# Designed miniproteins, single chains, continued (2), part 73

Each design is a single chain, and the fold is of that chain. pLDDT is the mean over its residues in the fold that is shown.

## One batch from the design tools (miniprotein)

Design m6531
Fold by ESMFold2-Fast:
Structure m6531 (fold): chain A 90 residues (1-90)
Amino acid sequence: SKAEKLELIREALESLGKEVGPITSREQAVNALTEKAGLPRNLAERLVDMLMNEKDPHYPGAIKRVLELPREEAVKYIATMIMYYKRFTE
C-alpha cells in the first residue's frame, strides 16, 4: 500500500540516525528526504516516485523484489538508496 511504502522511507531515515515524524504523504516523504537526508528535491521526488510506482529505470523489477523482502531488509535497501543519492550531492 502507499502507506507502507511511505513508512519504509521514515524507517530508512531513522536507521540512518535521522529524527523524523510520521510520513503519511508523498510531500512529507520528499520534505523528510530533503531536510533530513540533504537530498536535492528532484532526487528526493525520484526516489519517492520509484517506490510508489515500483519502477527503477536502471534495475527493472528491483523495487518490486525489495517490497517482497522482510521489513528490516526492505528498510536497509531504501537506506542504501538514500546513501547512494546523497553521495552525488556531497
Scores: mean pLDDT 80

Design m6532
Fold by ESMFold2-Fast:
Order: structure tokens, then C-alpha cells, then sequence
Structure m6532 (fold): chain A 56 residues (1-56)
């Protein structure tokens, strides 16, 4: 997954889970994104995509 895809998957999972299937994300991809955000320092690009889902 790219940083943008990681941020998007994790943002959708937390705030718009109904849209995950529409974007084609699997549970494995979302679990990878969650580990990236929770256990490792996310990149600025991942954070920007994540916050854009919440705050515009």
C-alpha cells in the first residue's frame, strides 16, 4: 500500500466504514494501515490523507 492508500484506508475504517467496500479495501489492507498508524510513526502524507477525511 502507498502512504496515501494507508491514510485513506485507516480514515475510512474509523469514520466511514460503509465506503471501504466501494474503495476496494480488504480487511488485511485495513489491518496493515492500522498497524502503520498505531505502532509506527505515520508519514506526513499518511496523516494529511487521514485528517482530510475528518476535517476536509
Amino acid sequence: MSPKEIGLAYGLYNYKPELMERYGFTKEEVEEAAKRFLAEEPTEEELEVYFSILFD
Scores: mean pLDDT 68

Design m6533
Fold by ESMFold2-Fast:
Structure m6533 (fold): chain A 60 residues (1-60)
Amino acid sequence: MDVVTIRLSGLPPGRYRVTVTTTKGTETAIALVNAAGEAVASVEIPSGAKVTAVEVKPLA
């Protein structure tokens, strides 16, 4: 399996849903943005998959 690291910055603190679309499917992770506006999320993707899109959406 391959791991993709998604780095977030400049966001209000809180929980965010990170959606990673790949050539072999869609994977999701939750990122917790800290008081400095930063988060790092690691997402496992299928081996040999290429990332085609990344979407970040605040959780209510």
Scores: mean pLDDT 80

Design m6534
Fold by ESMFold2-Fast:
Structure m6534 (fold): chain A 98 residues (1-98)
Amino acid sequence: MVRIREVDYEYSDPDPEAQKKLEEGKKVADELRREAIEWARRSGRDLDLVVAVSAVLDKNNVLSYYRIVRGTVDGDTVLYYEELVNPPVPDSSAKPVP
């Protein structure tokens, strides 16, 4: 289940600890988004597949990152959410298939 706390934050989220974690999560999500786009570019993937990366804060103040991916079903554009721990970084320095 994906829950975008940034919307709740705009509405009302007076918990300063949750606010701090959400702000930190946004910075990490931006970095993950940049890496995902760069990975897709280097791998010859379609850049439009990665629409956004969002940070979600659980009730226990645990941050989770979700990639919002654009797909096509029966000719219609569909958005689906995928949990992202780390972006798939092409390790050009690390030998593939060691």
Scores: mean pLDDT 52

Design m6535
Fold by ESMFold2-Fast:
Structure m6535 (fold): chain A 88 residues (1-88)
Amino acid sequence: MPSEYEQVSDILDEASRRAEQAKTIEEVKAIFEEATQRIEAVSSDQRLLAQVRRTGQAIAAAKTVMEAKITLDALAVGVTALRVSEQK
């Protein structure tokens, strides 16, 4: 049973890799929407889900594919930080 954060991190890493091939903001949005659905299936952490939703809004507001990709990558880093902060 991998941790919730491990599963979410894996989903976001895969989405980030797919986004590297994206040519349009719409492609990045579609990739992130699919990743969001997968995250919602494995996580019930309301704080994490709120952060995922905010990131989706930021991707939707992005002006370039690079901006959208950086926004997605930032969420992946943020999830890793949350995983580390579980350690007291």
Scores: mean pLDDT 78

Design m6536
Fold by ESMFold2-Fast:
Structure m6536 (fold): chain A 79 residues (1-79)
Amino acid sequence: STQQQQLDDVKKTSQQSLDLAKQGSKDGNVDKSYDDALKMVNDAAGTASKKAGPDTSLQAGKLVQDTKGQIKKLKDDTL
C-alpha cells in the first residue's frame, strides 16, 4: 500500500543517512556528513508527510527522530 511504501522509503533513506554519517567519520568530514545526513532524513519525512495521511506522517516522524538520535550519537562518538 501507499502508506507502507512511504514508510519503507523513509526507512531506506534513514539507513542511507546513517551510512553517510559513518562515512564522514572515516573521512574526517564529521560536521558536513552529519549535516547532510540530517538534511536527508528531514527531507524524507517531509515527502512522506505530503504524500500520505496523518498516521503515516506520525510514524515517519518517529522513525526520523530515532534516526536523528542515532546520527547524533555517532557524531558524539567521534567528537
Scores: mean pLDDT 74

Design m6537
Fold by ESMFold2-Fast:
Structure m6537 (fold): chain A 120 residues (1-120)
Amino acid sequence: AAPATPEEIIALVRRLFEEVNRKLEEIYSVIDDPELKEKLKNAMIKAWLLLQQGILEVKETGDGEIALAYYRQAKELIRKTLDEIEKAVSPENQEKVRKLKEELDRTMDEGLAALEAAVA
């Protein structure tokens, strides 16, 4: 099959990030600690900025591989932040955070596979 167009790659990145952001909002809603909420919010902002930069560079270059690089960076940032949050949340919230984190990890991995297939 022909590789996806830059426009199709950008549309895919936007859809994937909307799905990831919805799951991050769910995790955010179950955190009671204001410092952990701020930590997650800062990671969400940084991930959003990484993906916006990736979209901009794909528009300028037509190179879909750039989207993969930024997506991988955003994914790693989110994973690292959530690992730290899981360890720091109250014991009563640890199971809930772990379950949501595992669901988000699957969503991010499925998104990466879809993006890898699109850039071929």
Scores: mean pLDDT 87

Design m6538
Fold by ESMFold2-Fast:
Structure m6538 (fold): chain A 74 residues (1-74)
Amino acid sequence: SSAETARVLNFIYEKMLASKSKELQSVYYELAILTERVNISLEEVQRWTELAEKDIKRMAVQLKKMLEEAKKRE
């Protein structure tokens, strides 16, 4: 639903604003774009932000791949 998407996006944007890491901010931004294209639950996004905080590079690669796949499903 649009209400759930708004809650997920608000969670991501709050994480972006609180972060002092440009690399993490980029990951959160890509996650927000993915959330707009794919129905992602708040629980899944919370898990992915935790993974990104533990391994930024791995999560950045995974998110780029997922975003490219989402773009192909236009």
Scores: mean pLDDT 79

Design m6539
Fold by ESMFold2-Fast:
Structure m6539 (fold): chain A 80 residues (1-80)
Amino acid sequence: SLEEKLREWLSKRTPEQLREEVDGIERYVEKNKDKFSKEDYEAIKKALEGVREALDSGDREAAIENLVKLYLILDKARLK
């Protein structure tokens, strides 16, 4: 599944690489804000915050979990 592939891929990343991932996603989302529904945008922002908080607290597993959720939201939003 996409979730399993994302989890495996992210599990091989350092905390610094996970920060790079969330920074890249945040830039993409802000650039394409008009292409998301309000509901999708709010869910994305909440997941982004969750990744940031987990990374800042040193909780790598929580950061990976929130990044997986974030990518799944983005994947569904692209299918319009």
Scores: mean pLDDT 82

Design m6540
Fold by ESMFold2-Fast:
Structure m6540 (fold): chain A 87 residues (1-87)
Amino acid sequence: SAELKEKIREITEKLKEIIKNDPRLSEEEKKQMIEILDEATEMLLNGESLSKVMAKVQEKIKELSEHAQILLESAMLDLALEYKKLS
């Protein structure tokens, strides 16, 4: 639904702001994390399963620092929980 898509986009924008404001992340890591989060969001909006989206995220985060991986995994869990509530 249009309402679900708008809500998912709102959550994604909030998660991007958390990433942008983390002083422990490099600017390059922030860019990579935002790109991964945007890709995951578009997959969800296109009706891909949560398990498929999470598998794609896990593949992409392998090159990030441990802190960046933990933060993005936490963000993806928040997105998945909200998606489940709205679905």
Scores: mean pLDDT 82

Design m6541
Fold by ESMFold2-Fast:
Structure m6541 (fold): chain A 58 residues (1-58)
Amino acid sequence: SAEAEEAAGAALAAVGAPDGGTEEHGRKAIQLAARGDSAGAAAEGAKGSPATAQLAGL
């Protein structure tokens, strides 16, 4: 859905930022989001960054 796509995009942007996301978890999050698994993408993103952990907790 559009809401899930926007949520996944926000989580991926946070992980992809050079500010603290682990690149490996960011890549996995991108792959999960690409196939529509926004919840899985958020969970992988959370493992790489405190910022994405906050987003996953929403």
Scores: mean pLDDT 61

Design m6542
Fold by ESMFold2-Fast:
Structure m6542 (fold): chain A 77 residues (1-77)
Amino acid sequence: SHMDKSREVIDKLSKLLEKTEEAIRKGDIESAKKYIDEAINLLNDAEKQGILSPMDSAVFSARILGFRIKVLLMEKE
């Protein structure tokens, strides 16, 4: 169902962002970038398929942006 597909995408996005946070905590900038890119690709594909609600899409976009900013700040230190 649409709800089942949405939940699977949300769970996978959440897992990628958890891996991103762990990589950032460890100072592993390259792994953090990889997981951010994977999350962006998954989010874009889910949006194109109409799987996510506009609000879920906005929430994950904001979370990804937050991690991208953190990585940028780490690179400038």
Scores: mean pLDDT 87

Design m6543
Fold by ESMFold2-Fast:
Structure m6543 (fold): chain A 101 residues (1-101)
Amino acid sequence: MEQLEKDLELTLKNLESVMSRETAALILAHFLKQEANKLYSEGKYEQAATLFELAARLADKEGLYRVAAEMYENAAIAYSPVDPQKAEELRKKAEELRKKA
């Protein structure tokens, strides 16, 4: 998990050479969401939830609270069939982030 977050930070730094950090974060979050949706459609719920959480943390770190909230809500939906308690925790985190937006 920490290594993936470090890889995302390096990717953001590289993208900053050609675009704003906020734009780079939006593009990366969208890419992670697309991959997570594909995994979810394949029934790989825990893997999908992990990618939604990564997208949420990336967006949250860059102050994109509405995008972060959406990604935490998607992660909660993906966790619902495998980890209902974690799903509820992420749903509450999404609601808190929506209040910051």
Scores: mean pLDDT 82

Design m6544
Fold by ESMFold2-Fast:
Structure m6544 (fold): chain A 96 residues (1-96)
Amino acid sequence: LSKLKAQVQQLRAQVANAKTAQEVLDVAQQFIGVLKELMKETENNPLVSFQLGLIILDVKKLAADLEAGKISVEEAKQKLLTLLDSVLELINEVES
């Protein structure tokens, strides 16, 4: 989990510094990859796996809305930061 936690923290820094829609979308795609790896690492915890699955769906919806111009870059950044923080909280719970 420590490696995946570090990757989530790096993605959080990347999205905080993102200035364009493409930079936010690139972080969203990387985040989905990390979330899939987390689901494999936590497959023995069905509640955490379920929550990670919902976050993947939220990230995909965020990316689609940003690509369609339905949300601003700033709104997308804020939503993505919130999702990244939620995942860090889940990792901390699993490590306890």
Scores: mean pLDDT 86

Design m6545
Fold by ESMFold2-Fast:
Structure m6545 (fold): chain A 81 residues (1-81)
Amino acid sequence: MEKYVEEVEQNIERLRELAEKAKFDPEFAKRIEEEVRNLEQLRKAVVASGDEQAIKSLAEYTRELVRRFEEELRELLEKKE
């Protein structure tokens, strides 16, 4: 349980970092910031529930979300050259 909670927290921090790097595209940055806000609320609810399967699923979801936004940011940065 603790390992998955830590992973979710690290992924949320990673998303905040991506939003900061994405400030040159305000719409993209806002999309990431909205996901961060939603994930903070969901993390709080899932941790309070004590449902280990739910927190594990959230960790998997945040891992995929980080990957997707990192890919989108990379493509945007390549086009900015």
Scores: mean pLDDT 83

Design m6546
Fold by ESMFold2-Fast:
Structure m6546 (fold): chain A 108 residues (1-108)
Amino acid sequence: MELAEEYRKKAEEFNAEKRVFIDSDPAAAEAAAREAIEWALEAEKKGATVKEYDVYAEADGTAYGFLLLVDKEGKPVFALVVELDSKEAVAAAAKPQGEMFAAERARE
């Protein structure tokens, strides 16, 4: 909870409109992860780079994540905050990224 609140505060400082919060629904987690990947890819096409990337997983299987992308001048352009409170939601959120990496490895 405390770490998730810190991530929320960072997102509000940099880009409140791009925050994603997911409690426990695997379908919502997968959909939000797909949307987040599209946002990140769009930002990269504009020259954005990863400035901060933090992921913390609890022993009970819940996970918290923070991602910050900056433009070529170091100005924040995208912030993502993820709060997943079930192992199923964490697994579902990982699927879109896993599919993308699998496609890259298969077709390099």
Scores: mean pLDDT 64

Design m6547
Fold by ESMFold2-Fast:
Structure m6547 (fold): chain A 68 residues (1-68)
Amino acid sequence: EPPEVVVFRVGGSSATAERDRLEQELAAAVDLTVTRTMEREGLSREELLARLRAAGTRPLRFEIVVVD
């Protein structure tokens, strides 16, 4: 089944730069949250992923679309 997707639309002359900035910010926020959760719970990355799978969390994807 396709994952649930949240779409962000970016247009205009700065569209590519804005998309790249958003992708970097999202990646940094995710990495920080993962690191903080690992430290708080005393888990490795592999252990954290196994627990997320066991919890039955549906995969959520963020998609950034550049619009002309």
Scores: mean pLDDT 62

Design m6548
Fold by ESMFold2-Fast:
Structure m6548 (fold): chain A 74 residues (1-74)
Amino acid sequence: SEEVQRLKELLEEAQKEAERLEAQMAAETARVAATGSPEQAEQAQAARDLFVENAQGRVNTLQALYNEALRKAE
């Protein structure tokens, strides 16, 4: 159905964005750990954790909606 396809596309986009943000934040936290103070490294890690948590929350919501739409399409 169109709803299943729409939710699949939104889920795939959210997953790709979450992966991209995770990679970017991982690179940034590694850079700060190499060049900054331990306190700056902790702050960078905390920021990464918050961004990843928010991105994962969006993925989880879309996954639930997609799974429900799939069940209804059967």
Scores: mean pLDDT 84

Design m6549
Fold by ESMFold2-Fast:
Structure m6549 (fold): chain A 100 residues (1-100)
Amino acid sequence: SAADERAARRGARALMLRALEEIIKEAEKNGKDTSPLREAKEAVEALDLDAPLAELRARLDAIFAQVKAWVKENFSEEVAEKLLAGLDAVRAAIDALLAA
C-alpha cells in the first residue's frame, strides 16, 4: 500500500540517520572535524521521500559513497574497516526495506 511504501521510506531515512549519528560520535571521539558528516546528515534529512524510488535510491547511494570515502580518509584501517562494515550492513537493510 501507499502507507506501507511511505513507512518503508521513512524507515530507510531513519536507518541512514542512525548510522550517520554513530559515525559522527566516533569521529568526535577521534577529534575529527565532523562538518562533512553533518552535511551528509542534513542531505539525508532533506531527502524527498515522495521522489521516484530510483531517484531516492540514487541519492542514498551518493550519500553512502561520500560517507564511506570520508571514513577511509579520516580513520585508521582498523576503525575504518569496522565503520565501513556497519555502513554496508545498513545499506543492505535499506535496500531490503525499499524492495518490500
Scores: mean pLDDT 88

Design m6550
Fold by ESMFold2-Fast:
Structure m6550 (fold): chain A 75 residues (1-75)
Amino acid sequence: EELEKGIAELKAYGDALLAQETDPEVRAELRRALDSAIFIAKQAVKNGVSPEEAIKLAKDHFDAEVARIRARAAA
């Protein structure tokens, strides 16, 4: 339940960022980063991390990937 709610909120957050992105290649990379973050959250919970901490780790990872992808796209 808590993990599902956190994943839904992370998806909404990511989808809002994707909707603002005009470059289709950057959007595709952001989509992959979001999918990876969700996978990380699920694996963390499977390994005994709390849903709240797993979602925090996933969001932190996604935010870092967004910054990396955008920096690379600008180069």
Scores: mean pLDDT 84

Design m6551
Fold by ESMFold2-Fast:
Structure m6551 (fold): chain A 74 residues (1-74)
Amino acid sequence: MIVELLEKAIEAIKKGNLESAIKLIREAMALANQTLPPETAARVNELLSRAMDAIKKGNLEEAIRLLQEAIDTV
């Protein structure tokens, strides 16, 4: 489920739907806190927080890379 949310977030970024991407990232953060071990959840949340900051700064390629790293962490 988390991987699917993050894959949808990457697709949303590629389509220019940044608001949808941020919503999906926030949903993934909430799910990570509920379902993953605390150490893994902390690492995923750090990557997702950095991805949202990258979106805010217009660094979309960096945001996609960070989301991909979060997927690889789950």
Scores: mean pLDDT 87

Design m6552
Fold by ESMFold2-Fast:
Structure m6552 (fold): chain A 120 residues (1-120)
Amino acid sequence: MDESIEDLIEKAKELIPEYKEELEKILELLKKGTKEAVIEAGELTIELVRKMLRDKVSKDALNEVLKLTIGILAELSKYDEEKAEELKKRLMEVMREEGVPEEEVEHIEELIDDAIEKVK
């Protein structure tokens, strides 16, 4: 990948410093590298996406966290493909509930599916 997950978190912390503590917790979980920690990181990034959509953050900031979420779901698929699919569906539902256009939701789903295929 052109950027590491650590680089994506670092960039997100710069763009959205108000979510710094949540991003640092996600990074610590990913550094642990256990299945349970990666699941928790995925759940936290989805909740962060929901919060950012409600707070109406910039499109650039949201895109950085979406890239991070895609990377985490791809990593999780190596441990538990069914859990990765469950969290993908949860993210899609969150985006729809918060009023993201269906075309954008479908595009993000395609990016997640492509990322998961690359790690098989």
Scores: mean pLDDT 82

Design m6553
Fold by ESMFold2-Fast:
Structure m6553 (fold): chain A 76 residues (1-76)
Amino acid sequence: MSAEEIIARFRERVEEIVERLRRGEISPQEAAGEMLRLLGEVAEEAAGLDAASRERVQAEAGREWARFREEVARLE
């Protein structure tokens, strides 16, 4: 899988978590748990990539984590 594919799938899954949180289907704590698990999965998928691609995946994951925290703050 390319870095671009890993990032695209990660963003899709983050949007699913955020949408479920917005609908009240999961709590902020449950959403955070799912997000942390997803970050671990993305790190494992990126482990086979070159250093530059791994850095790009890590940077994008950090941006999505920041976005997720903003969504949680709006609902608390």
Scores: mean pLDDT 81

Design m6554
Fold by ESMFold2-Fast:
Structure m6554 (fold): chain A 55 residues (1-55)
Amino acid sequence: MDELIDEIVEKSKGKSLSEQFAILQEETARLMEVHSLDEVRAIATRIANRILEEL
């Protein structure tokens, strides 16, 4: 799980705000196919926190 979050954060680095938003939407949609809603919420929160720390 941590590896997936790290990969998504790395994908968003150096991208425009619109590209970062598109990446987050695509990854969240993929996660919803294999994870529960609660799991996706937890993952999304961790991604958002990691991105905010990098700002």
Scores: mean pLDDT 73

Design m6555
Fold by ESMFold2-Fast:
Structure m6555 (fold): chain A 95 residues (1-95)
Amino acid sequence: GMERAREYLERARRLLEEAKEALKLLKENPELFSEEDYKKFLEQLDAAIERIREWAEEVEEVDPEAAKELEEIAKELEELKEEFEKYVKELLKKR
């Protein structure tokens, strides 16, 4: 129970950090990315959010504190996705 919650938290935190780094790279080098690259990244964010929420549900009874942190990470990923979608939409309008 607790070991699995720890593994999920470590994985979720890593996914969040990777997503933040990817958005930063996109903002610094927008011309290096295609519309297809943007779509794939958004799909990866959606998959990560869904998976983290599934992990939260799985550990809720055993470790409710870890479940709460997993939900918070999923929420941060949703906010990051919204920022990414807004940035991409504005970028494509300027082309």
Scores: mean pLDDT 83

Design m6556
Fold by ESMFold2-Fast:
Structure m6556 (fold): chain A 55 residues (1-55)
Amino acid sequence: SPAERRARELQERLFAWAQEVLARMATASPEEQERLQEEMGRYATRVLEELERIR
């Protein structure tokens, strides 16, 4: 269904984004790591909200 396809696309985007963040974390300063953690929290919240709307 279109909803299932959009959910999969969101999951794929989340995986790609997580890989980028992990790579940045590996070389980031402690201050940058703190900012990345906050950014991860905000992104995860938005993804969950989008998944709820797709249902």
Scores: mean pLDDT 78

Design m6557
Fold by ESMFold2-Fast:
Structure m6557 (fold): chain A 80 residues (1-80)
Amino acid sequence: MGAAEGSAAGTGAWAMAERAGDPAAPVSYTEAARAAVEAGGGTEEQARAGAEGAARAAGVAPDAPAPAVEIAEAAGRAGG
């Protein structure tokens, strides 16, 4: 169910936090998944599906802002 999608969102969140210079920078699963898909050459539809799956796995809303580190940790737990 969303483990691979959670991993993609976590990777995007870490990439966004690295660009901002702050791992606690607030991002959403939708924004994180979009960044990951852009880096990997996917589509916006895949980004939305990935964000919804990752948020469902974490038990949160896909557009809810969360610290990038928390999204990355949640994605790691979903994959493990």
Scores: mean pLDDT 61

Design m6558
Fold by ESMFold2-Fast:
Structure m6558 (fold): chain A 111 residues (1-111)
Amino acid sequence: GPTPVARPGDRLLVTAEVTLDPAITEPAARAALGEAVGRAVTRALNEGGLARVERLEVAETGPHRLAVFVEAVALRPATVADIAAAVREAILAVPGVAAAEVTATVLPPAA
């Protein structure tokens, strides 16, 4: 089917599974990298004018693996594929990131 399109005011869930360079073993370095990934995602969405980030969580899910959860509000019309691609590109630009898989979903309106 056609890729879903986010419209201004739509609530978004963006999730990412991030693989870190296996040389990064120090907990403080992993924490700093998680913060850098979070900042890169927020900047890509907010400064790109795609969405306003409302909530961002970064969690370590295993050795050399982070999960990113973003709740955001769409600011312009964009496909969920374009939103996911922008976030993936931003994450991959962070030094120490080896791979990123990103999914964007339009959520139901808040009750």
Scores: mean pLDDT 86

Design m6559
Fold by ESMFold2-Fast:
Structure m6559 (fold): chain A 89 residues (1-89)
Amino acid sequence: QEKADEKLLEGLQEAVKKYGITRKDSKEKIYANAVKALLEKRAEEADRQGNKELSDKYRELQKSVPDNLTLDEARKIAEEIAKLEEEAK
């Protein structure tokens, strides 16, 4: 739970950097953009490390993310990202 919240916060920071977040965006749109931004960052990091299999997994997960997510749905995806990171060591 705590690790998922940490990943979601990282995703929010990346979304601000890549997309910008306005006070007019819905919470659900913000959560979806946060998760998408985090997955893109992780895929790029895996590509730089030469780990194409891991990069492909992150990109496929990003494609599955809808345009709107509840906080619970965003946390679930953040947990999946955390598990992939632990498996990659």
Scores: mean pLDDT 78

Design m6560
Fold by ESMFold2-Fast:
Structure m6560 (fold): chain A 82 residues (1-82)
Amino acid sequence: MRVLRIKAVLEGNKLKMESELLEDGKLVAKASFEEEVPLSVEEVEKLLEEARKTPSPEGIEVEIEFEREGDKLLIEVTLTEK
């Protein structure tokens, strides 16, 4: 069973992301990147709220969590293979 876990922090227009791929509970791959996003924190928050309302594709469970801390947006997305 595969699980892709994505953690991201958006501060101003700067996005920092870390992704982890787990197979049977073991970490098999990890990637990190930083990019500038041409979207405001408020715009990204609205996109995440809409994504949360979208049904998960068959065979994959999608969990989206996000929290605003002042000028920062903390994001966690988990994709689990069924």
Scores: mean pLDDT 80

Design m6561
Fold by ESMFold2-Fast:
Structure m6561 (fold): chain A 118 residues (1-118)
Amino acid sequence: MEVRGATPEAQALLERTYAEAQRIADEVTDPDEKRLRIQELVGRAADELAAQGLAKVIVFATDEEGRLIGLFAADSPEEAVEEYERLKEKYPDAHIFVVAGSPEAARELQELFRRRRA
């Protein structure tokens, strides 16, 4: 399990988000429903971090059962792409998601992923 924020404030928010994700994983039996609820939870955390200026992007990984196994807050889209590749290498069977806290960060992420495919 990996939970990492760039600042103590980001770390505390991510740890709270992780604890809530574990409660969802315990309450919900269907893997697809777990994944959807965790995505919604992480999306709200990304919005909160962005609103406070603590991070621009969250990267998270779930296992095949929809359980959260990695959660990282990034200060930039570039850092988020690096963390995505690291998680993909460490957990090849995981579903890895990148959630932008703003439309601007989402646009930058799209361009960075596009350049890596070229």
Scores: mean pLDDT 77

Design m6562
Fold by ESMFold2-Fast:
Structure m6562 (fold): chain A 88 residues (1-88)
Amino acid sequence: GTLEELEAEAEKLIKKGEEAYRKYKETGDPKYGQQAIDYYNEAIKIYDRAIAILDRLGRRDDRVALFRQKIEEIKKNKEEVEEELKKN
């Protein structure tokens, strides 16, 4: 369903962000660091959309807490990339 499709897309974006950050660490090219941040931002937006869908359904759903936790984990990864970009 739509929620499963959104979660799959968010996970794909997270992996793309991780790959971009790896390329940044290997090359030192800030373009890859920025790509990692962009992918992480897109993943956050997808999880926010998934939360909004669950809220509209008016159901008490434990996936809201799970998706909020995933957003916080992505934000920590994003902050790591931002700090490394500041050093270079």
Scores: mean pLDDT 87

Design m6563
Fold by ESMFold2-Fast:
Structure m6563 (fold): chain A 111 residues (1-111)
Amino acid sequence: HMSIEELLRELGRLAVELFRKLGRPDLAETVQSLIDEALEALKKGDFEKVKNILATLLDLMASVLRELGLDELAERFRQIAEKIRNAKTKDDLKKYLEEAIQVLREALERL
């Protein structure tokens, strides 16, 4: 059972791994920057900023996966991004982070 901080770090680690495997070090750097910003927003208690940064990250991952023909996984990330934008509680955000991590692990297994 992981905290939001631990889930953010795990999501970032997996997303960086994905983009490095895809030969996109530019996107790996973008992911790291977005995760660092989300962690800072989390430390400041800025829940809305954390949600906005995460939704942006998931939309970016959805776009790249769609370009690779992984449309089903891309749509799952897009749906999770929408859920995150509409999250009202930290427990909802935690649930959607866990869902995003699962989709990202499935994407890595297909590479």
Scores: mean pLDDT 88

Design m6564
Fold by ESMFold2-Fast:
Structure m6564 (fold): chain A 87 residues (1-87)
Amino acid sequence: MPSGIEQLEALFAEERAYLESNLALLSPEERAKVERLVAQAERHLAEARRAYEAGDFETAERHALLAMSHLGAAVQIVNRALARLAA
């Protein structure tokens, strides 16, 4: 079975693909904010993987939560834009 970090990376890749498929619908300002949040999430995901491989599960969990928090914020920007366009 995939490890917790592998499951997180798979979920991250799926959410990133969703964001990328909708970038063209965003304003330049919304797109820049999404790209910044994704970059921050990617840095935290890399730190989570590194900590996990080192056996530092507390640090891995902290960075995993930060990665998902930043990614979630990016998803909310996309979802708000889609809701605005549907109205």
Scores: mean pLDDT 86

